Designed miniproteins, single chains, continued (3). Designs and how they scored, part 77

Each design is a single chain, and the fold is of that chain. pLDDT is the mean over its residues in the fold that is shown.

## One batch from the design tools (miniprotein)

Design m10674
Fold by ESMFold2-Fast:
Structure m10674 (fold): chain A 80 residues (1-80)
Amino acid sequence: MLSEKEAKLKMKEIADEFIEKFDKNPNASKEEKEKLIEEAEKKMREVAEQVEDPEAREELLEEIKDFKENMLKRIEELEK
C-alpha cells in the first residue's frame, strides 16, 4: 500500500510523462490525445486505489479529475 505522499509523487510522474508525450506529438488527432488522457487517468486511479486512507484517496481522485479536465481543455483550445 502507498502513503498519500508516495501516491502524489507517482501521480505527478504519470502526469509529467503524459504532458511530455502531448508536447512531442502536437499533430496527433483529437481522438489520439483523448486516448492518452484516458491512459493517464487509468494509471493514476490505480495509484490512488493503493492508498489506505479513504480521505486521502478521495483527495487524490479529485486531483485526477482536475488533471483530466485541464488536459481536455488544452485539446479543445488546440482545435480552435
Scores: mean pLDDT 79

Design m10675
Fold by ESMFold2-Fast:
Structure m10675 (fold): chain A 98 residues (1-98)
Amino acid sequence: SSSLLEELKRLTEEIVALVQELDQETDVLREVGLAIRLIGLLLDLERLAQQVDPEEARRVLEELIARLQALRQQATNPLAIRLIELAISSLQEILEKL
């Protein structure tokens, strides 16, 4: 359980780093590659959240949502903004299932 919680937290850090990288990206093909990676991380996070204690998973996901909302306020890349909004919506749906 503790190792799964640590993995869940690592996935949240990877998601944050990746959306920050996407916001700074100017090459369309690289933007698409980053978007695909983000979707993969979100799917991994959904699977892992279901294996962690629901209260611990809820806390981690709520923290990630807050961080993504802050990133959305400063984001300038249109694709990054849309994908951050998609990520927030997906995380909210995961929280409802916990």
Scores: mean pLDDT 89

Design m10676
Fold by ESMFold2-Fast:
Structure m10676 (fold): chain A 82 residues (1-82)
Amino acid sequence: MEEVIKKLEEIFKRIDNLIKELETLAKQPVSDEVKKKIDELYNEISRLIKEALENTPEDLREEVRERVQKYAEKAIKIKNKI
């Protein structure tokens, strides 16, 4: 159980870093290269969210679901601005 919590913390840290990169890219002038990088980052965030949910024990399911929902909302809002 403690090992699972550590793995979830690592996944959340990666998602946080990717969202920060996504926010930074969204501030740049819109170009085909920027759009492509945003799509790649969004896909990676979505993959990590799925990985977190698949590796979550039932006891933590609701907390993890709430946290990944906030990440998903943040990522899609940034993607929709482009």
Scores: mean pLDDT 81

Design m10677
Fold by ESMFold2-Fast:
Parts: structure tokens; C-alpha cells; sequence
Structure m10677 (fold): chain A 68 residues (1-68)
């Protein structure tokens, strides 16, 4: 596993739920706080390509693809 950092920009201040997916499977769910338009999450993950989705009030507000 390696440290992988996901940064979301342009988010209003507040708490978000982040879901991390690999090959269509949810591998992590974390809570993050956005402040000054950004939020970051660092997870130790096996190498691979991940889809990271940020949710607010049950709605997907941001999505990123990250290769670890």
C-alpha cells in the first residue's frame, strides 16, 4: 500500500462524505471537512486506479479518478 492524497477544490465549507471505488467496488468511506474552498483525504491504498466521489446531503458534488 502507498499513501494516496485526494484533493477536492471549489467546495463550499462543510462536511462531506467521500466514497472510494476500485473496479466498481466501494473500498472506503470517509468523512472530510471542506474549508476555504478545498478538502483533502489521504488513504493507504494498493496500487491501482480509483474513483473518488464526494457527497453532500446525499448528492454527488464532485468526482475524481486517481491512479495510485
Amino acid sequence: TVPATFTFTGLPDGTYTVEVYKDGKKVATEEIEARDGQASLTLDLPPGTYTVEAYKDGKKVASKTVTV
Scores: mean pLDDT 81

Design m10678
Fold by ESMFold2-Fast:
Structure m10678 (fold): chain A 75 residues (1-75)
Amino acid sequence: SMDEERERAIVMASLLALTTEAFYQARKQNLPDEVIAEIEKLYRDAFERLKTASAAEARKLLDEFRRRVEELLAG
């Protein structure tokens, strides 16, 4: 539905914002190329899954993405 499409678009905007911040923090902390590559992979995988996700699934996917990125930045 159009309402679900709008909710998925909002989640996508949040995903882009989180990914941008993650790359900024990774560069600021001078993290290894392997960490940056893993963030890129997580973003690509999340983006592809969002194409077929319901609004509820999209929110859960965003929360999982945030947690995994935070773990990468802390390690």
Scores: mean pLDDT 86

Design m10679
Fold by ESMFold2-Fast:
Structure m10679 (fold): chain A 64 residues (1-64)
Amino acid sequence: MEAELRALGASDEQVALALAALEAVRAGDHATFIALAGQLQELGLPREARALVDREARRILAER
């Protein structure tokens, strides 16, 4: 995930926030996920990197 996000142009800060957002999904904390996803969008997370995060979030939810 981290290497893939960096390859898609995400900064180290954006990678850290994306991982925190995915951890919020695992914890069932929708409010934190929404807040972190908003911060990532404001920081200009590349579209392909955002798509990767969205796909991983959906995968985590499907495993429950």
Scores: mean pLDDT 81

Design m10680
Fold by ESMFold2-Fast:
Parts: structure tokens; sequence; C-alpha cells
Structure m10680 (fold): chain A 70 residues (1-70)
């Protein structure tokens, strides 16, 4: 479900905050922009930050589901 995917995305973000707290504002801004801009741009940014391909797919699935419900 969208809620489950959003929860999993939040867990990934929480892990990133634990390992890279200096990047938390940039990650938050990227996620906010993902609702208005390209999923490809979000994926590229997350990859640059060291997020795994599987985690990126989970986050993008959450964003797609949120857009579908908007």
Amino acid sequence: SADQVALEGSRILARLEQTRPDLTPEIGEAMARAMETSLEELAAMLAELGVSEAEIETILAGVREARARA
C-alpha cells in the first residue's frame, strides 16, 4: 500500500539521517521537489548520496503512489 511504501521510505531517510546528518536538509528538499519535478532527478540525487538502487526504487514507488492519489 502507499502507506507501507511511505513508511519504508521514511525508514530509509531515518537511516540516512543517522549516517549523514549533515545532508538531512538536502534530502528533505529533494523529497519535497520530487512531488513537483522529475523522479529521474530525485533518483540521481539519491544515488549521489549513496542510497542503494533497491532503496531508491522503494522511495520512487512511494512518490509515484503519492502522485497517483493527488
Scores: mean pLDDT 67

Design m10681
Fold by ESMFold2-Fast:
Structure m10681 (fold): chain A 61 residues (1-61)
Amino acid sequence: GFSLNDLDPNKTYTVADLEPLVKSLQSGLSAAELLQLLDRDGDGTIDAAELQEALDNLKRR
């Protein structure tokens, strides 16, 4: 499964990078849906900080 230790703070994440993460979370969100929620500038990528914030929010339930 995906772990937070696999998150590179210098990497931008695409839909393909998010697919194993959303499968691990079983949150009901697709990788494309997660990207769309976090991609504030609409360029089709998110940075590690935005991804980390979203993961923390999903895991704090």
Scores: mean pLDDT 67

Design m10682
Fold by ESMFold2-Fast:
Structure m10682 (fold): chain A 66 residues (1-66)
Amino acid sequence: VEPLLKALREEFLKKGKLTRETLEEILRRYGFSRELAEELFETFADEDGLINAFGLLKLLDAIRKI
């Protein structure tokens, strides 16, 4: 789980945000289903359709519970 959390943090630090495409690609590489990736994005994305810093923290916590 740590490698996935690290990959998500590093991508966010690189771009300042996570897009749907980037999140789905990273989660897919770590064995998450497309359906789960879409649900996570919809849950944690902001009104602009992006995962901001606050959304990232909540996403990382949700992934740790899986």
Scores: mean pLDDT 80

Design m10683
Fold by ESMFold2-Fast:
Structure m10683 (fold): chain A 112 residues (1-112)
Amino acid sequence: SKIEEIKELGKKAIEAVKKGDVEKAKEYLDKILEIAKEGSVEAIKEAAREVLEIYETAVKLGNLEAAKYAAEKLVEIGKIMVKKAETKEELLQGIGFVLQGIGRLLDIELSK
């Protein structure tokens, strides 16, 4: 299942962030995005959830590089959701992910 693969990659990304392995965290985030591009709306929602959890973990640990990358991937996931949306609710959820990602990028920029 694409959803199960996204969950496993999310877990690995969080572990990479906790170890300070920014490059591995970015690799797992890129893989989550690639699966989301090919996935269902449900898979895209799971990708957004996992990426947001990675962002929150990175911020909590002071890993601003990993946090910024996760926020950038959340914007990209939101755009994919907007493109694949078949209902008004799905469209609004996709827009919500874009806005959450942009807001998180602004938070990181203001932390400098």
Scores: mean pLDDT 90

Design m10684
Fold by ESMFold2-Fast:
Formats: structure tokens, C-alpha cells, sequence
Structure m10684 (fold): chain A 55 residues (1-55)
């Protein structure tokens, strides 16, 4: 359940960045209703896995 929730959040962050790569961490956090820190952790994980480029 926790793994599925993590994947769902990662997919949402990825979709937002795919739609508008210039979106800030704060804007993504507001859109998804999660903390800025959680968004930053997701983005760092996606970068580490080579899914997106570093900000």
C-alpha cells in the first residue's frame, strides 16, 4: 500500500513536470496537496533514477 501510494505520487509529479517543466516545487506541492519537502524528495528520486533531468 505504501509502495503504491509512493508510485501514485511520483506519477502525479512526473505528469505535472511533463506538462510544464518550469513548475516550481512550491507550485507542485500546492497542486497535489502535499508538502514541499515531499515533492523535493520525489523529484530527487526521479533524478537519481534518470527519469527526469536535475532542476
Amino acid sequence: SEELEKLRKENKVYELLLTDPSKTVEQIAEELGISKEEVEKIINDLVKRGIIKPP
Scores: mean pLDDT 80

Design m10685
Fold by ESMFold2-Fast:
Structure m10685 (fold): chain A 61 residues (1-61)
Amino acid sequence: ELQEILDALKKAVEAGDSAAEQEEIGRLGALIARERGGARSAEDGQAILQEVMALVKKALE
């Protein structure tokens, strides 16, 4: 679930575990893409990327 991934990402960052950070960011990206029904255009892909980045920022603050 989204919140579970964000919590795991925050823990990985606080622990300084770069491998775990990358793993959770990948899971988040896949979840957002799936929730949006996939990318049908370049605009969809860009929107998914922006949403992932915004969620990562919120999780880390």
Scores: mean pLDDT 74

Design m10686
Fold by ESMFold2-Fast:
Structure m10686 (fold): chain A 90 residues (1-90)
Amino acid sequence: SPLERLQYMLELEKELAEKVLEWAKKNMTPEMYEEIEKLLNKRLELLEEAVKRAEEASEEEAERILEETLRQLDEIEDEIGDLIMKAVEE
């Protein structure tokens, strides 16, 4: 279901955020680390809100919430990717 997918994505995002932050601590400046932490927290907040909304929604509404959330997550992923690329370049 869309709700189960959002719940799974939230748990996976928590695990991935921890791994990304461990990498960033070793490979980024403190300023870049703070920026990536803010972006990861924004993704987590979006997923937490999406799960909460989907729990009270019909299956059709939950599917729309999933689509909207995926689009918003993609936008933040591009920003995270840009920061990672800057960290690996001289």
Scores: mean pLDDT 84

Design m10687
Fold by ESMFold2-Fast:
Structure m10687 (fold): chain A 85 residues (1-85)
Amino acid sequence: MLPAILVNKEGEVLSEDYLEEEEIEIIEKLGEVNGYPVYRAKTKKYGEMVLVEVKKEDTPEEIIEIAKEVAEKLGVDEVLVLVKE
């Protein structure tokens, strides 16, 4: 299970969940934002989402800031943050 945090473009945390790796289908890699890999993914719970991968060592403040920057650069309202274990 991977910790998954849904963050909107304003930096508000909308939900915190744990997702199985099988519930996440990577469609394509969109690039990197500040060294964080960004993907378009299909999820069972949220449908098609922009997804950013962070490290478990990243702070909650760093997680929120990267999610906001990804949302701004890709023009989306919400970003799913996956924490790598």
Scores: mean pLDDT 83

Design m10688
Fold by ESMFold2-Fast:
Structure m10688 (fold): chain A 73 residues (1-73)
Amino acid sequence: SVEEDARASAEETRRNVDGLIAELQAAKKAGAPPSRIASLYTAAMLELTVLKVAGMPDEEIEALRKRIREAAA
């Protein structure tokens, strides 16, 4: 169903956010250039926007936003 497909897409987007956070942390640890960190940060924030539009609760969005910002710091 459209609802089941939307849920599957949201789960994939959540996995993408988690993956980008891990990639950000790895890139920071490896001393990647600021441009690489900025690109990963932008990608993670765009995926987060998709989750927000898909109806993820605001408290979960804010927790993920904090994780993304901390990973990029």
Scores: mean pLDDT 85

Design m10689
Fold by ESMFold2-Fast:
Structure m10689 (fold): chain A 106 residues (1-106)
Amino acid sequence: ADELYEAAVEIAREAGFELTPEQEEILRNAVLSAVRIQNLTPEERKKAAEEIRKLFVEQTEKLDPDPRAVEIARAIAEAIQKTALDGPSAKEKWLEEARRRALEIA
């Protein structure tokens, strides 16, 4: 959980966005939710991971209406969703993809 959270914060910072405490809490909650769903069935996990992604993007958009910030949040949310579906071993792959996308958006 902590490694995924720290990497996501760093991706946002590298893209030129300093997270507020409220944005950090939204991210922390998304990461914790992604960890909690790992013991669900594959079908239930897909639905839960999609809901986590959707809520993360919606909450970020409400706090920061900058389209670039929203697209960076979308890239991070997708990495969290994919890590939740594929398990912790896929974390590095999806975080690297999110980092590339965030830098292209910034």
Scores: mean pLDDT 77

Design m10690
Fold by ESMFold2-Fast:
Structure m10690 (fold): chain A 62 residues (1-62)
Amino acid sequence: SMVDQLRNLDLFSQVAILMRQGHSQATMRRRLAAAGVTVSPRQISRMRRQVAARRAAADAAA
């Protein structure tokens, strides 16, 4: 749905920021939960992998 797409975009951005700050997966989940966002361990792991892949692709293209 449109609401899910907006949440996914915000969530992806939040994960990217937390990864840049060096937070662990467990800390990221805890911070997202405090902000009212429920994320499963599988979802956070998948998003972290996507963020890392996009950064690697951007670095390779530079």
Scores: mean pLDDT 73

Design m10691
Fold by ESMFold2-Fast:
Structure m10691 (fold): chain A 93 residues (1-93)
Amino acid sequence: DGLEKTIKAAEEQLELAQKFIDEGREYAKKGDLETAKRKLGQAKSAINFAIGNANMLIQSPEGREKGEELLSRAKKLQDEANKVEKEVEEKAK
């Protein structure tokens, strides 16, 4: 149904965000800072999509608990992405 599809879409985007963060770190280690920045941008887009879906879930009693869980996970990934972005920016100096 619509609720299950929204949850699944948010979870898939959070998994993609983690993958993009990990890829961003790998490219940064290789000195490919341009690709690292692109991967971090993709991660942030995936996180924002998941936040949007989580906020929609919170609007209903049926989705509230899962929406809050997804928001918590998205914020953790956002902090991780921001940390990697700072590391990339420091290497670019």
Scores: mean pLDDT 87

Design m10692
Fold by ESMFold2-Fast:
Structure m10692 (fold): chain A 106 residues (1-106)
Amino acid sequence: SEARDLARAVAAGDQAAIDEVVRGLIEDGAVEAADLFSAGAWAVDQKKYEQAVKLLEEALEIMKEHPVRRRDLVAVLYLLAKAYEALGKYEEAKKLREEADRLAAS
């Protein structure tokens, strides 16, 4: 699925994939979520996983209040799951991936 491919690329730190999600969020009017996601992706790259969780959870709360592309939601959920897994929070990471996979299948 396009959504899963984008999400895997974002989780792998692919800058072009990160930029694609940022563009989608801006186009959909979720500019604050785009800024938070960008900062969260940078924090993951820097292995600042606690900071990444805070930023990405804040981005997701905004994205729940705004109509955004499903593929972008899936990408943010996958990146947040990676940050939780890096912190040893495997149950939280599993729930986020299950939510993302459910969205990607729709």
Scores: mean pLDDT 90

Design m10693
Fold by ESMFold2-Fast:
Structure m10693 (fold): chain A 72 residues (1-72)
Amino acid sequence: SLRANLEAVGKAVIEQAKATGKLEEALEYVRRQGEEAVRLLEAQGRLEDAAAVREVTEKTVKELEELLKKAK
């Protein structure tokens, strides 16, 4: 499913960011890609898919923000 694939990608991004210490870059990347995906899906009338992308992006962003806070 789209949600499962998005969650898998989000998890991979978080693990890569933890391994490289590039949490700020990962956070910026996830926000940008999520915004782009939502815009494209909404333009196609795929509102449920757009909502799924928004939800998974917000969750991934929150996890990255928590990791950044602990790294300070």
Scores: mean pLDDT 84

Design m10694
Fold by ESMFold2-Fast:
Structure m10694 (fold): chain A 79 residues (1-79)
Amino acid sequence: EELPEPVLEALRLLHETGRRRIAEAGEVTPELRALGRETTERLAAARSPEEALRVVLETLRRLGASEETLREVERLLAE
């Protein structure tokens, strides 16, 4: 059940961004917890790598990820 490489790379960027947001807040806020739950459910429901990449990109935008991070995931989605 190995995920495709682009999806794994996007998830790595998502985890890094999430960890930074939690560190900045000093705790997992209710908003971050709700976003994490929503994202996990949407990723579990994704039927293709492309759909999973879109979920990651949308979540990164909601987390306020850097333009560089967003561009990297958009590049993976566009291939």
Scores: mean pLDDT 80

Design m10695
Fold by ESMFold2-Fast:
Structure m10695 (fold): chain A 61 residues (1-61)
Amino acid sequence: SHDEVLLEAVRTLLEREAAEGASAAQIRAGADTFVAEARSQGRLDLAERIEALTREVLARL
C-alpha cells in the first residue's frame, strides 16, 4: 500500500539519521514533520503509525 511505502521511507530516513549520530531530539524533530503532515490530511491512523515507528528507532539509540 502507499502507507507501507511511506512508512518504510520514514523508517529508512530515521535509521539513517540515527546511524549518522543524530540525537533523540533530532530524530523526533524529523519524525514530527511527517506526523504533522499526516494529521493535516486527517490521517490520524498514519500519524500514530509514524509515532510508533519513531519510538522503535529511539529505543535502539
Scores: mean pLDDT 87

Design m10696
Fold by ESMFold2-Fast:
Structure m10696 (fold): chain A 63 residues (1-63)
Amino acid sequence: SATVELLDRLGKEAAARGDVETARRLGIAARLEEQGASQREIAEASGLPLSTVSRLRREAAAE
């Protein structure tokens, strides 16, 4: 999905700049989104704010 592609891209960019924690969180979010997990499940497992997960889904829909 567009959301998985966005999360994977952002995770790779975070890793490239040495932001290991953000890369880890985005990687978890991408895997769960691919599996059809809910916004809440993604936020709980990844540690990302629920509002961030919601925003990234909207951004992916626009790309």
Scores: mean pLDDT 83

Design m10697
Fold by ESMFold2-Fast:
Structure m10697 (fold): chain A 57 residues (1-57)
Amino acid sequence: SRIDLIVEYLKDPKSSYYPLVQKVKAGEIPREVLIDRIVSELNISRATARKILNRIL
């Protein structure tokens, strides 16, 4: 599914999102910062972005 592809992309160290995911995992930035970027850049709903982050975090 598209969600599975996005999950794998965010887990990829070569992805531009990987450093942001690591900062959220470390508690350095709020989850909402990553949600806002995913919603804006990947054109998905906030609800879908939260589901994706729940699979990664």
Scores: mean pLDDT 83

Design m10698
Fold by ESMFold2-Fast:
Structure m10698 (fold): chain A 73 residues (1-73)
Amino acid sequence: EVEELVERVRKAAEEAGLSEENIRILEALAARAAESEDKEKAIKEAEEAVRQIGREEGISEEDIERLVEVFRG
């Protein structure tokens, strides 16, 4: 459940080449989204954070969209 989403997000972020600090941020967002009562809102917040972090790290838009899809399931 929560652990599976966190592990999936970590793997995708590592494959995209994100820093360990930002991988930890995405793991925290994944845990929050999985446990949230308002999953739609939590997923949208995670999507915005993924796009922001990915652009700051110079990740391609294709890899950013791939990370976003992991949060959507």
Scores: mean pLDDT 80

Design m10699
Fold by ESMFold2-Fast:
Structure m10699 (fold): chain A 62 residues (1-62)
Amino acid sequence: SREEILAAARSLGYSDRQAELIAEAIENGVEAAARKVAKNEVSLRVAIHDLEEGVREVLERL
């Protein structure tokens, strides 16, 4: 859940703002992945890869 992601990010030393950016990236990525796969726009493998890349880009900019 969002609260668990925020708690985990804070425990790793991220600020509240950084924790919120991480949670938002994960939530948006999961939602987009599920939607694209459900509509047969991409394979599950591609959707997971895109999700991982999106989250990584946010982490690299923190």
Scores: mean pLDDT 85

Design m10700
Fold by ESMFold2-Fast:
Structure m10700 (fold): chain A 61 residues (1-61)
Amino acid sequence: EEEEAALAEIDRATQEDNANPSDKEVLDRAVDTVATRGLPLAVDKAIERNKKLVEEEEKLK
């Protein structure tokens, strides 16, 4: 489904852009892109994904 495909693309973008200073930045861009496509379910899942990623980063400190 489109929602699943969009979420998978966000996941890939995060992994490939791992060299960047902040994965949160990558997720923010991916979420904005998905929102532009008008896929509300995918956006909701992307937001949850982003929250989990931010929590992981906070734990690393």
Scores: mean pLDDT 62

Design m10701
Fold by ESMFold2-Fast:
Structure m10701 (fold): chain A 70 residues (1-70)
Amino acid sequence: GPLSDEQLKELSAFTKEIAKKIPEEELEKLNDVGVAIALGRFDLAEELVNSLNADEEVKKEILDFIKSLK
């Protein structure tokens, strides 16, 4: 995929931390965000983040992470 092994490990660690900050019912969508990022589909990942039912600070944290990978 477009991400390095190191970036994939960072993504895995990051999504585990974000999972603690969102409702359980949103975990499936967070997984979809992670998959989109891993595939380099950053625009799709950003769209999915904007549709998450989560605090704006958490959404910003995810968007900032995506931006760091571009």
Scores: mean pLDDT 86

Design m10702
Fold by ESMFold2-Fast:
Structure m10702 (fold): chain A 65 residues (1-65)
Amino acid sequence: SAMEARLEAAREETRALLSPGTEVALEGETFHVTVKDSVTKAVGDAIIAMGVAYEVGGSVRVTWK
């Protein structure tokens, strides 16, 4: 399905940008990304540049725009 394809694409793209230990899970239409440590500003800026919003608070939520 389209949602399944978006999940796969988001998982690969996020894994390429974030450190080892990152997990990506689909929760509704929001991808919930868990990272061991805080996301660096440079990595956060790169994610935002992709047109995806995220929040850091023990986890990262990724939403398609």
Scores: mean pLDDT 52

Design m10703
Fold by ESMFold2-Fast:
Structure m10703 (fold): chain A 66 residues (1-66)
Amino acid sequence: MLTAAELATRFERGELSPEEAARALFALPRDERNKAIAMLNASAETKAALAAAKDVEEARRLLSTL
């Protein structure tokens, strides 16, 4: 399992696709998922939308805009 820091870092390096990152976010416990989202290089609005995402597909669409 990826840590919050590993997920954020790998996504920002382009090592994870938006779909892979979305699946990894939802595999994390809620606390770690929120930490990963906070570490992303994204606007506060996008981070709030990611935290509120209902499913992997919604998170994938948001991550695809980054």
Scores: mean pLDDT 82

Design m10704
Fold by ESMFold2-Fast:
Structure m10704 (fold): chain A 72 residues (1-72)
Amino acid sequence: SEKLLKEIQALLKQAEEAIRKRDLGTATKLLNEASRLIREYEEKFPSQTELINELKKRLQDLGLRLAEASRE
């Protein structure tokens, strides 16, 4: 559980950095992988509702930033 959570957090951090650097292709791949792992985490730990919601919100916020960056 801790390993999966750390991997998700690392992917989200890497995606944020890729967006900042305008590496939109890398950011897209990282966010897609983070989305997959968040779903896996929710399936394995459905009682962690607050944490799952926080991860989903961060994923959504980064997705919006990626979309905005692609229009610049």
Scores: mean pLDDT 87

Design m10705
Fold by ESMFold2-Fast:
Structure m10705 (fold): chain A 83 residues (1-83)
Amino acid sequence: SVEERVKEAEEELRKKLEEFLEKQKKKLPKEKFEKGKKVAEEMLSNSRPVLEAIASLPEEEYKEKFEELLKLMIEELEKYALL
């Protein structure tokens, strides 16, 4: 179902963003790491409409759009929180 795919996608996005931030933690000042965590939570909170839109797509197209979304979220984290 769409709701199950949205839930799985939210969990996967959270996991990938947390893994990215954890890898950066040792290289970042504490202030930037905390800002990164806040921005990641804000992006995750605002991701539901986008995830609902892509969750109705065929499996291969969904995976492609999910990867694009994750890449954009990581780039936004780097641009607005970590740099």
Scores: mean pLDDT 81

Design m10706
Fold by ESMFold2-Fast:
Structure m10706 (fold): chain A 85 residues (1-85)
Amino acid sequence: SSIVQQVNQLIQEMKKKVEELREKLKTASRDEQLKLIGEFQKELRKIQDQYEELMKQLSPEDQLQADQQFGEVLLEYDELVRQGF
């Protein structure tokens, strides 16, 4: 369905943003790291809001698959933040 495609697109975009953030953090100063994380958190909130609205329209089976994939991205982000700055 188009809703499943939209959810998958959001997950894919978030994965890409996490990888871009990881690369930027490697060469960033402390102040730049804080700005990058702050901007990422704003984007994450926006995507989470869109994700929650789309999820309400999915079947339980599609919701489980999407939650598993989105959860993987959130774990990758958590790991990145946990590593420190």
Scores: mean pLDDT 83

Design m10707
Fold by ESMFold2-Fast:
Parts: sequence; structure tokens; C-alpha cells
Structure m10707 (fold): chain A 73 residues (1-73)
Amino acid sequence: SAAEAERALALLEQMGLHLTPEQRAALRRMIETEPVEAIPSPAELAEDRVTLETLAARARGEDVEDVPGSLFA
């Protein structure tokens, strides 16, 4: 959902990961287009730092070879 995407973006900024508006829009779309059952809660994202770093890298357009399968499997 949009609210979950906004919370995930807030957590990324709180962790010191600064995204451009374009990258934030890309990340929001990735979260909003996934089935609800496949989207981790903001609390789970905060606990899974690797997932947040992977989402940030993907939003930046980086080629990520190893991603958390449970998020976007």
C-alpha cells in the first residue's frame, strides 16, 4: 500500500540512506505493485537491514545479484 511504501521510505532516510525523488517514486512503485502477502511490514523492513539496502540499490538502478527472495520472489 501507499502508506507502507511511505513508511519504508521514512525508515530508509532514518537509516541515513538518502534517495532522490525519482528513486523514491521507483521504490514506492515496487512496494505498491507487489501482492500484500509478499510485502513485509515496515517493522520487518526495519529489522531486515539487508532488505532495505537491497531496495535502495534497486531504486538507484544498480544491478543486484543477491536479493531477498521473500520480498519480490
Scores: mean pLDDT 60

Design m10708
Fold by ESMFold2-Fast:
Structure m10708 (fold): chain A 59 residues (1-59)
Amino acid sequence: ISEEQLEEIRKILEPYLSPATLDTVLELIENGQLSRALRLVSVFAPEEVVEKIKEILGV
């Protein structure tokens, strides 16, 4: 995943997640733990946001 993709994901999730949770999600994505990252996002963000993140990640 590129720095540009991570920055886009950060901006999308910023209104929905606390800074600590957002940093955890981004760390999981960087480490290739996409399923764990998406589960955490789905706790706090609407389905539309989860789908957008999946699209960016190519899942």
Scores: mean pLDDT 84

Design m10709
Fold by ESMFold2-Fast:
Structure m10709 (fold): chain A 83 residues (1-83)
Amino acid sequence: MEEEEKERAIKEAIERGEATEEEVKRRLEILKLLEEVVPEMDEEEKKEFSKLSEKLRSKPEEERIEETKKWIEEFKKKKEEKK
């Protein structure tokens, strides 16, 4: 998607009350982090992330975002240590 289309979709979600401004900011931060780390992931790491996402599916949005951020931070530290 174009960046402008992403921004419009986000604004529309906020306007419809589907998400709060805080939730949107956290989602954008997660998406940016994922864009940086997903290309660095191997097949096993992608599977681990997928399992985490499945476990978090039934949890509230705030909890899902927090857990996802923690996983990404740990992943970044792990990759940094291997350099």
Scores: mean pLDDT 70

Design m10710
Fold by ESMFold2-Fast:
Structure m10710 (fold): chain A 88 residues (1-88)
Amino acid sequence: MTFEEGRKKDDPPLPDDKETKFETDPSLGPLRRLLREKDYDSAIDLAKRRLKYTPNDPAAWQGLAEALKKQGRDEEAKKYYDKADSLV
């Protein structure tokens, strides 16, 4: 809470030109909403809770990965994208 100076580093509102999105299961609606609201911690928590009951859900792994990527945790996000791909 002290090292982060909170400068508006990534403030530009980009259109949906990136190929990083998911839209398959309507139960992912809350997860997608949290990602759009930039509430990545809640999105990660929701995805992890979902995966405790449905570990073979590639869409949930993909959502978790996207939340981590949005936080700048690309290495962890890549692991979860790879996990999602392994299930398809």
Scores: mean pLDDT 67

